# Designed miniproteins, single chains, continued (3), part 46

Each design is a single chain, and the fold is of that chain. pLDDT is the mean over its residues in the fold that is shown.

## One batch from the design tools (miniprotein)

Design m9687
Fold by ESMFold2-Fast:
Structure m9687 (fold): chain A 92 residues (1-92)
Amino acid sequence: GPTAEQGAKEAQKLLESRGLKAKGVASGSTVTLTASGATTSQMFGALAGAVSGELLGGKMEVKVEGDTVTITLTGLTDEQAGQAAKLIGEAA
């Protein structure tokens, strides 16, 4: 499966394809995804993705400021973090 870095980059591309200004960054197995220009519906999608990530055994932290969403994934393996990041990008 994808590494955390690969998953973060794929998530960024998925979010950008939906008209968002996005950034995906990995540090070890920790992934941080930031998207701005998100609609309320896209923010709810990102929150649903984050909850799904917690069900995979990781810790998900979500911060929403206006139209900007930041999601941080921790506690997963490198491959799990990459997969979870991609799922969050697809959900938004």
Scores: mean pLDDT 75

Design m9688
Fold by ESMFold2-Fast:
Structure m9688 (fold): chain A 71 residues (1-71)
Amino acid sequence: SEEQLAEAERLLAEAQAALAAGRYEEAAKLAEKALELALKAEGDVAKRIGLALAAIGITIEAGLASGKPPL
């Protein structure tokens, strides 16, 4: 589960990079994968919540920037 949280962090970093590069659809897709891992992972609840909120934030921002509804 710690490995799943680490993977979620990695996906969030990739999502942030995609968002910064203007690749909004890719950023949203990566953030959705990170959210799924954070919700399914076992372990530190505060870290899981933090990762999930970050993923939701990226998905919303990417959606707004691309003109598509978030989530």
Scores: mean pLDDT 78

Design m9689
Fold by ESMFold2-Fast:
Structure m9689 (fold): chain A 77 residues (1-77)
Amino acid sequence: SAAERRRQAEALVRQGKEAFARKDYKSAVALFQEALALNPEYAEAWRNLGQAHAALGDTETAQAYFQKAAQLEAARR
């Protein structure tokens, strides 16, 4: 169900944040991408993916993901 996919995406975002806290940025990226595969409109996951790419030095990719998160947040209002 959509609710089940949403809960799974939330669990993956929590795991990604834990990986980020350990400075395992590559694992964080993979976990956030998996969350977005389940819920592509998950603005928080796009922001977290951007932060992980910024930590890896990929500032242009990070900026694109931050813009995607902002667009999704604006669209829900």
Scores: mean pLDDT 89

Design m9690
Fold by ESMFold2-Fast:
Structure m9690 (fold): chain A 62 residues (1-62)
Amino acid sequence: SLTEEAKKLIELAKKYIKEGRYQEAFDYANKALRLALKAGSDTELILEAQRLAGEALKKATA
C-alpha cells in the first residue's frame, strides 16, 4: 500500500539523516509525505514525514 511505502521511505530518511546525507534524506522524506497525504494516512505518519523533511532541509542548508 501507499502507507506501507511511505513508512519504508520514512525509515530510509531517518537512516540518511544519521549518515549526514541530508539531500537524500530530504528527497525520501518528501516522497513519504506525498504518499502519506495521497493515501489519506493517519496524522501521525504525515507529521513524522513533514518533521523529517524539515530537519533534513535545515541541515542541508546550514
Scores: mean pLDDT 85

Design m9691
Fold by ESMFold2-Fast:
Structure m9691 (fold): chain A 78 residues (1-78)
Amino acid sequence: IDVDAEMAEIAEAVAKLLESKGKYEEAAEMYELAGEQYLKAGDYEKAAEMYEKAAELYEKAGNYEKAKEAKAKAEELK
């Protein structure tokens, strides 16, 4: 098992749980962590997807600076 990919899946699951509870900024932080772990695992498509999710949730939380940073990371992986 690729440990980085497994850690990314755990972070993604935690992010989804936080999002379901309306904890948008905390969920965005977990999606960023998942993106970093997918990037380390070489899964650039999943990493970009996670960073896009983080950007959307940072916007919902009103953290536009973090949303812009996450969106830039996603674009770099495409």
Scores: mean pLDDT 83

Design m9692
Fold by ESMFold2-Fast:
Structure m9692 (fold): chain A 59 residues (1-59)
Amino acid sequence: SQADYFELALKILLEAGVPRELAEKYAKRIAETAAQQKLSDEEVRALAEEVARKAKAAL
């Protein structure tokens, strides 16, 4: 479900050190994309890790 995708993405973003408010925003967008495209857990993990790297580089 979209909620399951959100929790997975949020966990990865927080563990990677993305600030909570920003992590929630990105996790929501990742979850919406994942739900629409029926992404696997591995694809969501890879996407969240890439988003985390880019977000941290912008900090």
Scores: mean pLDDT 85

Design m9693
Fold by ESMFold2-Fast:
Structure m9693 (fold): chain A 69 residues (1-69)
Amino acid sequence: MSEEELRERLEELDREGVRLAIENPEAFLAKQPEIRALLDEAERALKEGDLEKALEYIERAQEILREIA
């Protein structure tokens, strides 16, 4: 998986986050700090060229978003 592909997945998560903030604001706000920390770690891993680690953080953030969707 490429860095460009992983950055696209981060943008998709941002869009899903906005959607969930509208549809289920209380659940989203409760999980927002954890999601943000995971996305920050993913961005750091991308800058370091660690694509595997970036994917792991992205997938963990997606799992949390799916639980509150």
Scores: mean pLDDT 80

Design m9694
Fold by ESMFold2-Fast:
Formats: sequence, structure tokens, C-alpha cells
Structure m9694 (fold): chain A 56 residues (1-56)
Amino acid sequence: SVIELVGEHDVGLRTLEELEEFQRLKKEIVAELEAQGKSVEEGRKEAVRRVLEMLK
């Protein structure tokens, strides 16, 4: 579970290339979700998911 959570946050970006644009998009999504009252962990999961969808 912890390993899967770390993998979901880290592996997605590593396998997709850590470009500055993708890092900015992830931070924007996390900030938006934090503003909605979601936790940082939930924000990171959603950000990874959205970035993966954009690159698909």
C-alpha cells in the first residue's frame, strides 16, 4: 500500500519524463485540489492521474 502510493506519485512522472512543463502542471493541479480542501496526498494522486491522461 505505501509502496503503491509512492509508485503512483513517483513512477508515473519518472516513466513519462520529468519535463518542467509536466512538473508545473502537477503543481497547479495539486494547488487547485488543496484549495478545494483535499489533502496533499489526494491532490498528488489526482495530479498524477491527470498528467497520465494528458500524455495518453
Scores: mean pLDDT 62

Design m9695
Fold by ESMFold2-Fast:
Structure m9695 (fold): chain A 60 residues (1-60)
Amino acid sequence: MSKEEEIEKLKKEIEEAVLAGDFEKAKELARQLEEKFPDVEVKEVPIGPTATLIEVRKKK
């Protein structure tokens, strides 16, 4: 899998984990993404009192 495909796959898995309420898994996947790809970052976006949408973006 290419670098871009792996980033997108991890991003989707993070978002799915957040939507499922599994925030521990989402944060672990976010850490793995940032460790493998230091030129990207993950932003936590609160969408409710107990829910967070996680966004992945390239560092400028």
Scores: mean pLDDT 68

Design m9696
Fold by ESMFold2-Fast:
Structure m9696 (fold): chain A 62 residues (1-62)
Amino acid sequence: MPSPADVAALETALAGQADPSLSPEEAMALFREAKARASTLSDAERAERYARLQAELEALQA
């Protein structure tokens, strides 16, 4: 089961791919916000979101 931190890590990675000029401070702020949001999701919602974000990141790296 993906943790809120796992979901937040993928969201932050996607943001970094979209904007390579993203500062470490901005990346950390995005991670904290994404983690807080993911913590409000059910286990099923979090798993679905993680799978979608993982597929999105994979597509961008292809």
Scores: mean pLDDT 80

Design m9697
Fold by ESMFold2-Fast:
Structure m9697 (fold): chain A 64 residues (1-64)
Amino acid sequence: SEKTAQLVGLVLRAVARVVEGEATPEQARALTQAILAGDAERAAELARELGLSEEDVEKIRELL
């Protein structure tokens, strides 16, 4: 589904930040778990902590 593809893209962007040394694997894992739990507020907070864009943070609120 389009929603699933967009959520996968968000997780991949979090993983890219870990690979670049800008975030931790634990932060990326926590974001993924919040997304799977459907916790929009927690996922948005974690995305902001990971340094994802404001656009990505807003997308999380729309998708969850």
Scores: mean pLDDT 84

Design m9698
Fold by ESMFold2-Fast:
Structure m9698 (fold): chain A 56 residues (1-56)
Amino acid sequence: SREEAIELIKKLTGMSRENAEKVVELLLEDPALAAGLLQKEAGLSQAQVDEILSLL
């Protein structure tokens, strides 16, 4: 669910709920772009990004 994705993003990145909600909106609009940003800027692994996407 969207709520589970927000909570996982917060746990993995330490970002605020507000920023995590923006990331979820970007993941729904353009998953490939959002995944790339999470890996490059937040340092997430592909497996962590895949886990977030599986909740949406």
Scores: mean pLDDT 84

Design m9699
Fold by ESMFold2-Fast:
Formats: structure tokens, sequence, C-alpha cells
Structure m9699 (fold): chain A 69 residues (1-69)
């Protein structure tokens, strides 16, 4: 693809912090979600969609993790 990404601690630290703000999401769950995206940054759009569904209470934490696995 014709894009570059700059994956630093800052962006993923912010994502973990955001995930922890969602009801039902703890630190370990947030870290697992971020680790899955970090392993394959191409999953980021799917991860973002899953986060919105999770934030809106439409899916469970386990389903959100499964979508990006």
Amino acid sequence: GSRTYEVTLGPFDSLVEFLESIPGVGRETAERFVAAIRADPARLPLGWEALLDLYNGEITVEEALARIA
C-alpha cells in the first residue's frame, strides 16, 4: 500500500487508555487488543470498527478481540 505508519508507544498507549475507559474493559483486555493490532497494523481499521461497536455496547469484549484476531 502507498502509506507509511509510525507506530510508537504513544499512539498505542493512548489506545490502551481509551479501551480502559470503556465499561467492562480492564487493563489486561485493553493490552490484548492493542497487542493484536500491533502484531498486524493492517488490522487497525477492523480494530477501530470493533472498538466503536464495543463502545456502543453492541458487542462483547471477546467478540471485539475475535474480530481483530
Scores: mean pLDDT 65

Design m9700
Fold by ESMFold2-Fast:
Structure m9700 (fold): chain A 92 residues (1-92)
Amino acid sequence: MYEEVLEVLKMVAERDDNAKEKLKELIEKLKEKDPETAKLLEMMLKFIEIVENPENYSEEEQKKLREEIIKNSDFINKVLDKILEKIEEKKK
């Protein structure tokens, strides 16, 4: 599961056309089991959508997303650390 999160994050970084669909699938899968990770992935999905179609979003909506990412930087780091720990546990 957490290996799937890192794979999807890699797809996002590589600008893979399938990244958005994989993000949506993974968000639905994680909402019940790990809502913190699901929230992180939802923020990433919003960021991708704004980058791909900036004309569909107001300057206010773009500003709010940037502020939300900055405000939640500690939360984002915490979730990433948790994912890395789970992957390391699985290698044992």
Scores: mean pLDDT 72

Design m9701
Fold by ESMFold2-Fast:
Structure m9701 (fold): chain A 78 residues (1-78)
Amino acid sequence: MAAPSAARTALAQAAARAVAAYLETGDVAALREALAAVKAAARAAVAAGELTAEQADALIAGLDRLARQLAGEAPPPA
């Protein structure tokens, strides 16, 4: 299994910055736009061969879960 790539780390940091900005501003539209950009970048990284589809899917699932938690939604039982 591959170690976390630089691309995956950069995408995770971009998502963390979006969350931090949301916690300061409460701007849901900006958070939504930033997370959508990170998801698009993850898919582009798969197309470029910088991430596996599995790694990108795991990252996107994590971002979707985080966005639901910030919106006050409880995650479904696993």
Scores: mean pLDDT 74

Design m9702
Fold by ESMFold2-Fast:
Structure m9702 (fold): chain A 55 residues (1-55)
Amino acid sequence: HMTPEEQREFARRIARALRASGLTPEQLEKAVDAIADGLGLSPEFREALREAVRE
């Protein structure tokens, strides 16, 4: 189990990996939704990922 702070840090790590792959902002948003749906992530975690990829 992850704390909310650990979830945000994990989201930032995922976001960095996605950005490093050279995806466009549109592709990044789609990737976040696909990951969240595929892994059954909470709405809170999905939003943390979405915020992290916008940075």
Scores: mean pLDDT 76

Design m9703
Fold by ESMFold2-Fast:
Structure m9703 (fold): chain A 70 residues (1-70)
Amino acid sequence: DTSLGSIVRVIANHKGLTLEELAERAGISVETIRRIVENKYTPSREELRRIAEALGVSEEALLQAVKDAQ
C-alpha cells in the first residue's frame, strides 16, 4: 500500500524538507516533484538518484522502495 510518492513525502517530512526545498536540492522542477508525490509521474533513474541525494538517503534505499511500491 506504499507508492513511490508516499515514500518520498514521508522521508522529506522526516528530514524537515518541503517539496519546494526538495525540488531545489534535487535540481528538478517543483511541478515534477509534485507529480512524483501524486503518483502521476515515474521518475527516471537519474531523477531518482538526484532525489535520493537531496533526501540524504542511499540510492539503493530509494530503488528498493520503488521496487516495493510498484
Scores: mean pLDDT 78

Design m9704
Fold by ESMFold2-Fast:
Order: structure tokens, then sequence, then C-alpha cells
Structure m9704 (fold): chain A 80 residues (1-80)
């Protein structure tokens, strides 16, 4: 597996996790303002990571993916 293939897979896993968290949140009546703000930040970082991957900037993509993963974990804790 190349670094690109690994990072694209990790980004896809983050996107899948966000969808799972959103489904769970909607079952509970939707997102709070705090959760919505964090979700917006996650989506922004995911978008930047995708742009970095598409431009071949794999070091930047790796940093952004790591940051997005941390924020997704924070969002999951808030929805628990």
Amino acid sequence: MTKEERLRKELAEIQKKVDEILNKAYEKGGLTPEQKELLEKIREIVSKAQEALDSGNYDEAEKLIKEARKMVEELEKLIE
C-alpha cells in the first residue's frame, strides 16, 4: 500500500465515521449548536485534506487527517 492509498483510505474511514455519528445524533433529536460548530470544522479540515491529497501534498494531508480524526473523536464523545 502506498502512502497515498493509505491516506485516502484513512480519509474515507473518517467520512464513514462522521456519517455514523450523524445518524446516531439524529436518532437523539439532532445536533446541538456546539456539535454543529465542531462538525463544520471537521468538514473544513476533511476538505483541506482531500485538496492536499489531490495536489500530491501527502505530508500536509497526513497532518490534516490526524487533526480531523482527533476532532471526530471529540464529536463522538459529545454525542455519547
Scores: mean pLDDT 84

Design m9705
Fold by ESMFold2-Fast:
Structure m9705 (fold): chain A 92 residues (1-92)
Amino acid sequence: NAEELRKEAEELFSKGVDALRQGNFDEAKKYFLEAAEKYREALEQGDKRAPVLGIAGVLTVIGLAEQYRLDGNEEAAEKALEIAKEVSKKLN
């Protein structure tokens, strides 16, 4: 059960990263928030790796925001950082 939730979170996170790289911020946010919820459920069911993976996910989104900034796309960087903040709150 916890393993299935973790796999589902990983799949949702991957979809979020793909959407974020394509500039689809609304879709990315939905996938990342769903992934965060699945990581929380996995933790509740005893998967202590789930919070570590969730934090790693937030750091990945921050890294993508920095890539947007380095490419001169400040608006996209700010949107990605807002997503990272919301995901971090959800993982609480």
Scores: mean pLDDT 86

Design m9706
Fold by ESMFold2-Fast:
Structure m9706 (fold): chain A 80 residues (1-80)
Amino acid sequence: SLRKKAEEYLKKGEEALKQGDYKTAAEYYIKAGEYYEKAGDYLSAALSYRKAAEIYETKLGDKEKAEELYKKAEELEKKA
């Protein structure tokens, strides 16, 4: 199911983050967010996008990408 795929990507993101692979972690969190969004789980999608945004902001120095993902998360939180 879409939700199960989202949960698998979320776990992959957490493991990549533990290993210090920040770019891979952020990409997995974005994929998790996309699958949660397709599943209609807007709160879990928003959380996943926020996790990716924090990595782009604090670890990758990509503030523009972080702001884009934070905005996406806030819009999804309003739908939940």
Scores: mean pLDDT 89

Design m9707
Fold by ESMFold2-Fast:
Structure m9707 (fold): chain A 86 residues (1-86)
Amino acid sequence: MELEKEAILAEAEGSLYLMAATIAEKQGDTEEALKYYKKAKEAFEKAIEYATKALEEDPDNEVARQTLISSKEAKEYVTKKIEELE
C-alpha cells in the first residue's frame, strides 16, 4: 500500500530529525536544534497526511492508525519544543 509506505517513511524521517534536534539541544546549539525540530515537524505533518489518506482508503489499516497516533504525538512534542526555543 503506497500511502502506508509513504506514512512510515515520513515518520522515520521525522524521527531522524528529532534525534538530530535533541543532540543539538544537548550541545547548547539552539539555532541548529530549532532547524531540526522544524524539519521534524514538517516530516510528521506529512506522515499524518499520508496515514490519514491510507485510513480513508482502508479503515482497518492498523499500521496507518498507529502511524497517525505516533506522528500526532511527535508533532505535538516538536511544536512545544519550537515554541520553547523561540
Scores: mean pLDDT 88

Design m9709
Fold by ESMFold2-Fast:
Order: sequence, then structure tokens, then C-alpha cells
Structure m9709 (fold): chain A 61 residues (1-61)
Amino acid sequence: EGLKKAEELIREGERLAEEGRYEEAIELFKKAIDAAGDDPEAVARAIGALLRVLGLQLDAE
């Protein structure tokens, strides 16, 4: 359950990041981490996506 919800939020966040909306993407990844709470695979995926987008934001600055 948590993994599926986290995956959905990660996909939406990645889409926003592709549009250059990094702040909104980061917000969705934070929600994905919350949704993944007790699922280590989902947590790892959400954190990975967050770190990737933070790297893209730093390159854009």
C-alpha cells in the first residue's frame, strides 16, 4: 500500500522536475517519504528521487 502511493507521488514529482518546478517536486517527494513510512523499499526510492532532484536544482542555480 505505502509503496504504491509513494511510487505515484514520485512519478508526479519527477514530472514537475522535468518542467523545472523543483520546489513542487521536492514537496511531492516529501509526501512520498511520509506515505512510505514503514516500507524500506518505498522509503529508499523516495529518498533517491529527492536527492536526484536536489542535484538538478543545484545545477540550475
Scores: mean pLDDT 76

Design m9710
Fold by ESMFold2-Fast:
Structure m9710 (fold): chain A 102 residues (1-102)
Amino acid sequence: TVTLTESGGGTVKAGGSITLTSNATAPSGVTLEFSWYMQKPGEEKVNALSDPRFSSSSEGNTSYLTMTNLKVEDTAVYYSAAQPAGSSEVYWGAGVQVTVVE
């Protein structure tokens, strides 16, 4: 199985930046494709990378979500997801709270 450990959440002021980290443990020889999702209060999960202020990078089994020029409305739980190459199974992190304040 694949397990995701997420970190880097917290409270940030509007106009600031934050980077979230997801570290995956996977069986040897498994290649993972990462994605990031956000879930705002009362809304469905949406792809976080559809916002041009947000970017992702990866190194080995670690994925980073960098969020810039944050707005109060970006307050959400952010989830990493990892899909093994050639598999239809998607593994989800538990979610990281980001709170943006004035």
Scores: mean pLDDT 85

Design m9711
Fold by ESMFold2-Fast:
Structure m9711 (fold): chain A 65 residues (1-65)
Amino acid sequence: SKKAEEALEILKISMENNIENITLEQFMDGLKEGLESSKDEFTEEEKEYILKKAEEYVKELLEKK
């Protein structure tokens, strides 16, 4: 969905700026908590999509180091 894609773009910028200062596990835990707090704003499918794509992107950034 467009809403999930927009959330991912914001998260990608945040990840790029903070990748030196945060672990994958810390980032993913924070993201899960944020999505739970926004339960009424995202469907379960959108949450799963955001989590999957965010994890893939963080792994890609770490691999390129």
Scores: mean pLDDT 73

Design m9712
Fold by ESMFold2-Fast:
Structure m9712 (fold): chain A 70 residues (1-70)
Amino acid sequence: MEEKLKKAVDIATENVVDFGLENGDSEEEIVELARSAARAVAIHYGFDEETAEKYAEEAKQKALERLKER
């Protein structure tokens, strides 16, 4: 289950970054959207708030790295 969650969070993060970049959103806006998406996905899969926050932070780091590469 956690591996499936990680893959879902990775996909959601990539989509949020790509969509935000196409729309000209700020890095801060993209990062917050990625965090929110990751948190929602974790909760949807039945994980607790602590795990949701861990994946939100992971999504933030991945979004920042992807933004840095542009």
Scores: mean pLDDT 80

Design m9713
Fold by ESMFold2-Fast:
Structure m9713 (fold): chain A 67 residues (1-67)
Amino acid sequence: MVPLIDREEARELAEELVREAKELAETDPRRAILLGVAAALVLIAAGDAEGAKKAIEEVEKAVEEAE
């Protein structure tokens, strides 16, 4: 089994996307959610379903708490 992208590369990219999403959660929640979805997809492509779930949960929590 070979993931579509490198696990470490995917994790770093996803961490950046989640970070940016959290910063945008209060100003632009729609964009924050899109970045969270992108991070989850990157992690799923790397075979990290648990990481994808955590990425979505972190962004969703940040958006919900901002409202």
Scores: mean pLDDT 78

Design m9714
Fold by ESMFold2-Fast:
Structure m9714 (fold): chain A 83 residues (1-83)
Amino acid sequence: MKKLEVEIKILEEMAKLGDKRAEAFLHYLRGKIAEEQGKLDEAIEHYKKAIEVLKEMNPSKAIQDFIEELKKRIEELERKKAA
């Protein structure tokens, strides 16, 4: 089994146990995989889901910075779709 597949399974189990950090990171990884496969709409959907989960967490600077990074990534992907 590839390392990435193992990490995804671990994150899925952690998310099922209520770990919001694992749930957010799982959506982020799925978004990255979709982006690498050229599935831009799928990638945008996953990144938006990651942002929604992050918003449910305590508003720390690290969480807010990550949300802003994901928003910028979504904007870049939407621009790439328009090109």
Scores: mean pLDDT 81

Design m9715
Fold by ESMFold2-Fast:
Parts: structure tokens; C-alpha cells; sequence
Structure m9715 (fold): chain A 100 residues (1-100)
């Protein structure tokens, strides 16, 4: 697959993770600290998608890893395995982007 197609696919996945995080926020009453972390993580995932679309792989990796760290902290506070899976997915996307 072309690098451009791979970057677009990773961007689409990052946007999907942000959408899922927003669905969790809408449907789950998390502690306030966890809500803020999930919201910030979702915003960083959107910024990572923009960086991927622009071909800025280094920035995208940094943003994906930062978003993952925020979701990991939110999962620790909330005990939500779904949020932890979002973090794990973002870390895998960062690894895939780094290999491009």
C-alpha cells in the first residue's frame, strides 16, 4: 500500500477513536477528572489525524502517544476497560505510523 493510503487509514482510525471516546462521555457518568482526561485525549486524537493527513508523522506519533496516556489515566480513575482499549489502540496506531 502507498504511504499516503496508509497515513489516510491511520487518520481515519484516530478519528474513529475520538468518536468512540465522545460516545463514552455522552453515555457514561464518569468522575469529573476522568471526563476531562477523555475529552482532552479525544481532542489530541483529532489533532493526530490532522497531522497524519498532512504527512507529519513525527507530530502524529507524539499526539497519539499523548492521547493514549490521557486515556490510560482516565481508565485508571474510572476502571473502564473500554477506555483502556482506546488507549491500547492509539499506541498501536503510533507504532504503525512510526514504521512509515
Amino acid sequence: LSKELQLDALAAMALMIASIANLYLKNTDYPEEAKELIKEGAELAVEAARALEAGDVERAVELLEEAAELFEKAAEISGDEGIKRLADTLRRLAEQAREL
Scores: mean pLDDT 89

Design m9716
Fold by ESMFold2-Fast:
Structure m9716 (fold): chain A 62 residues (1-62)
Amino acid sequence: FEVGDIVEAIEDYVAKSPEELSLKKGEKLLVLEVVDEENVKVYDYEKNKEGIVPKSVLKKIT
């Protein structure tokens, strides 16, 4: 994933910390930052929130 990518949640995700964002399967998100090998910071258009989520629960929309 890269900054500016549009991604979609492939499964529901429950935030494990205050820095993380909970997701529902099918939500579309903008990648704001690549935090590390496993995590990205995303913006959720529906909730108007940003937070960290695992890359494993996302797919890039092509």
Scores: mean pLDDT 80

Design m9717
Fold by ESMFold2-Fast:
Structure m9717 (fold): chain A 60 residues (1-60)
Amino acid sequence: MLEVEGTFKTIEEAIGAAIAAIGLHPEGEVRLEGNTVHFRAADDPGGREAAEYIREAEER
């Protein structure tokens, strides 16, 4: 199982990242806790792509 979390500068950025991750992998689970996005999915190509997106978006 693949799990990643990203903490963003604002809640708006966190919401945007969560929406993008679900768009990349609709079968994944996303939870928002303030500025933090928690993503969980099967360890498959779509899940890995969504997780990488969250990590990259957090850096901005």
Scores: mean pLDDT 78

Design m9718
Fold by ESMFold2-Fast:
Structure m9718 (fold): chain A 76 residues (1-76)
Amino acid sequence: LKEGEELKKKGEELFAQGKYEEAAKLYIEAAEKFRPVDPKLAAEALFNAARALRQLGKYEEADELVQEAAKLLESL
């Protein structure tokens, strides 16, 4: 959990700075850390990564992450 929370915080800082590609990478890493312990936090991190990808015009990749997040929430 702590490692995922740290990655999420760094991703938020990079997003605020307009570094969307780096932010998306850290959010995806945070999701991987959260996935085995908290699927809701993993889904939230994937939604944040999708938001960053949309800022870069990567709509297809963003939609794929949204679908992955939705599947995690359906498993609850």
Scores: mean pLDDT 84

Design m9719
Fold by ESMFold2-Fast:
Structure m9719 (fold): chain A 58 residues (1-58)
Amino acid sequence: MTAIALEDFEAKSEKELSFKKGDKLEILEEVNENAVLAKNLKTGEEGIVHKSFIEILE
């Protein structure tokens, strides 16, 4: 399942994923109702992403 970043975000902790608007993310796991564990397909980094910052595509 993939998603697209709606906004730029810089990680504030080691658990969070940094991304830029328009980056494609692979959703690895749903952590809770508001957050997913995802991989940024441009950087290869993994981390927590809040669902409000992304649009789920598939």
Scores: mean pLDDT 83

Design m9720
Fold by ESMFold2-Fast:
Structure m9720 (fold): chain A 83 residues (1-83)
Amino acid sequence: MEKEIEELIKEGEKYEKEGKYKEAGDKYEKAAELYEKAGELEKAIELYEKAAEAYKKAGDKRWLEPSVKAGVLALKLAVDKVL
């Protein structure tokens, strides 16, 4: 799984360098979903934020979903640290 996630992140970075922001967002979002399933919430938040930024650069409204997911996971981590 970790190697698969690393490959997705590298593909996202490649697409971002090529100006293919929509494709970059798709790769970052998929990597974030895999980290979320693995319980790696802080890494998932980072990648959901990267996906949202990529979609915003592409002018694609799909930025909203990963942005909300990042916020929800950040809130969960904050609650887990207090409780």
Scores: mean pLDDT 82

Design m9721
Fold by ESMFold2-Fast:
Structure m9721 (fold): chain A 70 residues (1-70)
Amino acid sequence: SSMLEKIKKALKEIDEYDKNKDWDKIEKIGEEFPEVRSYSILIIRDKRPELSEEEIEQAEKEYKEILEKL
């Protein structure tokens, strides 16, 4: 339950950074909190053309797994 609450909080924090266009902060939270890294990648993918299709596909799969646990 504690971990689930932390994940929900981090996802909301990413959404606030996205609203403010703080792309660097979105990357940093994904690096510091691995459980939400997939979501951070998906949000910034249009700003990071260096991301491979395989990395994006993997992030989509991981994010779906997170949503199933919420």
Scores: mean pLDDT 82

Design m9722
Fold by ESMFold2-Fast:
Structure m9722 (fold): chain A 84 residues (1-84)
Amino acid sequence: MEEYARALEKVAETLRENKDDPLAVEISAAFGVMVLHLAIKETEDEELRKKLEELRDGFIAAVNAGDYDTAVELLEEAAKLLRE
């Protein structure tokens, strides 16, 4: 899961640096959702899958609310879980 964790960390960094660029935010958010979806599909651990699904849903909600600080925190948490 290291590749997915690194991808989520890069998305979090891009969102943190580009909050004022709506196009960069939309592209990065879409990529983050895609990476989370792929990580969920690859996960055979039911508890980890449930946590990743909750983080994905929270990330989508945060992005839709314009709460990019929360969106970044949720991606960083997902990346940590994928490295355990």
Scores: mean pLDDT 85

Design m9723
Fold by ESMFold2-Fast:
Structure m9723 (fold): chain A 96 residues (1-96)
Amino acid sequence: MEEKLRKAEELYNKGKEAYKNGDYDTAIQYYEEAIRLAPDHPLAPEAYLNLGDAYDDKGDFETAIEYYNKAIELAKDDPVLVLRAAVNLAITKSKM
């Protein structure tokens, strides 16, 4: 369990770095792998938010909306993350 959590955290960080570099496809791969390894990781809601952002930046608004909704669902005890996901969700919907 500990080893999976550590690997997931490393993958989340690699995903963030890829996203910052504009490599959305690589960011998506890292975030999806991190979620697959540790779906209950504390960083999973933020990874879903970041997946939404990456798909929005690629112009896949329908997939972005699905990931934002997942981030909101999982981050129910994190009001800042919920607000970030809800705002990004509304902005993505305004582009459709």
Scores: mean pLDDT 84

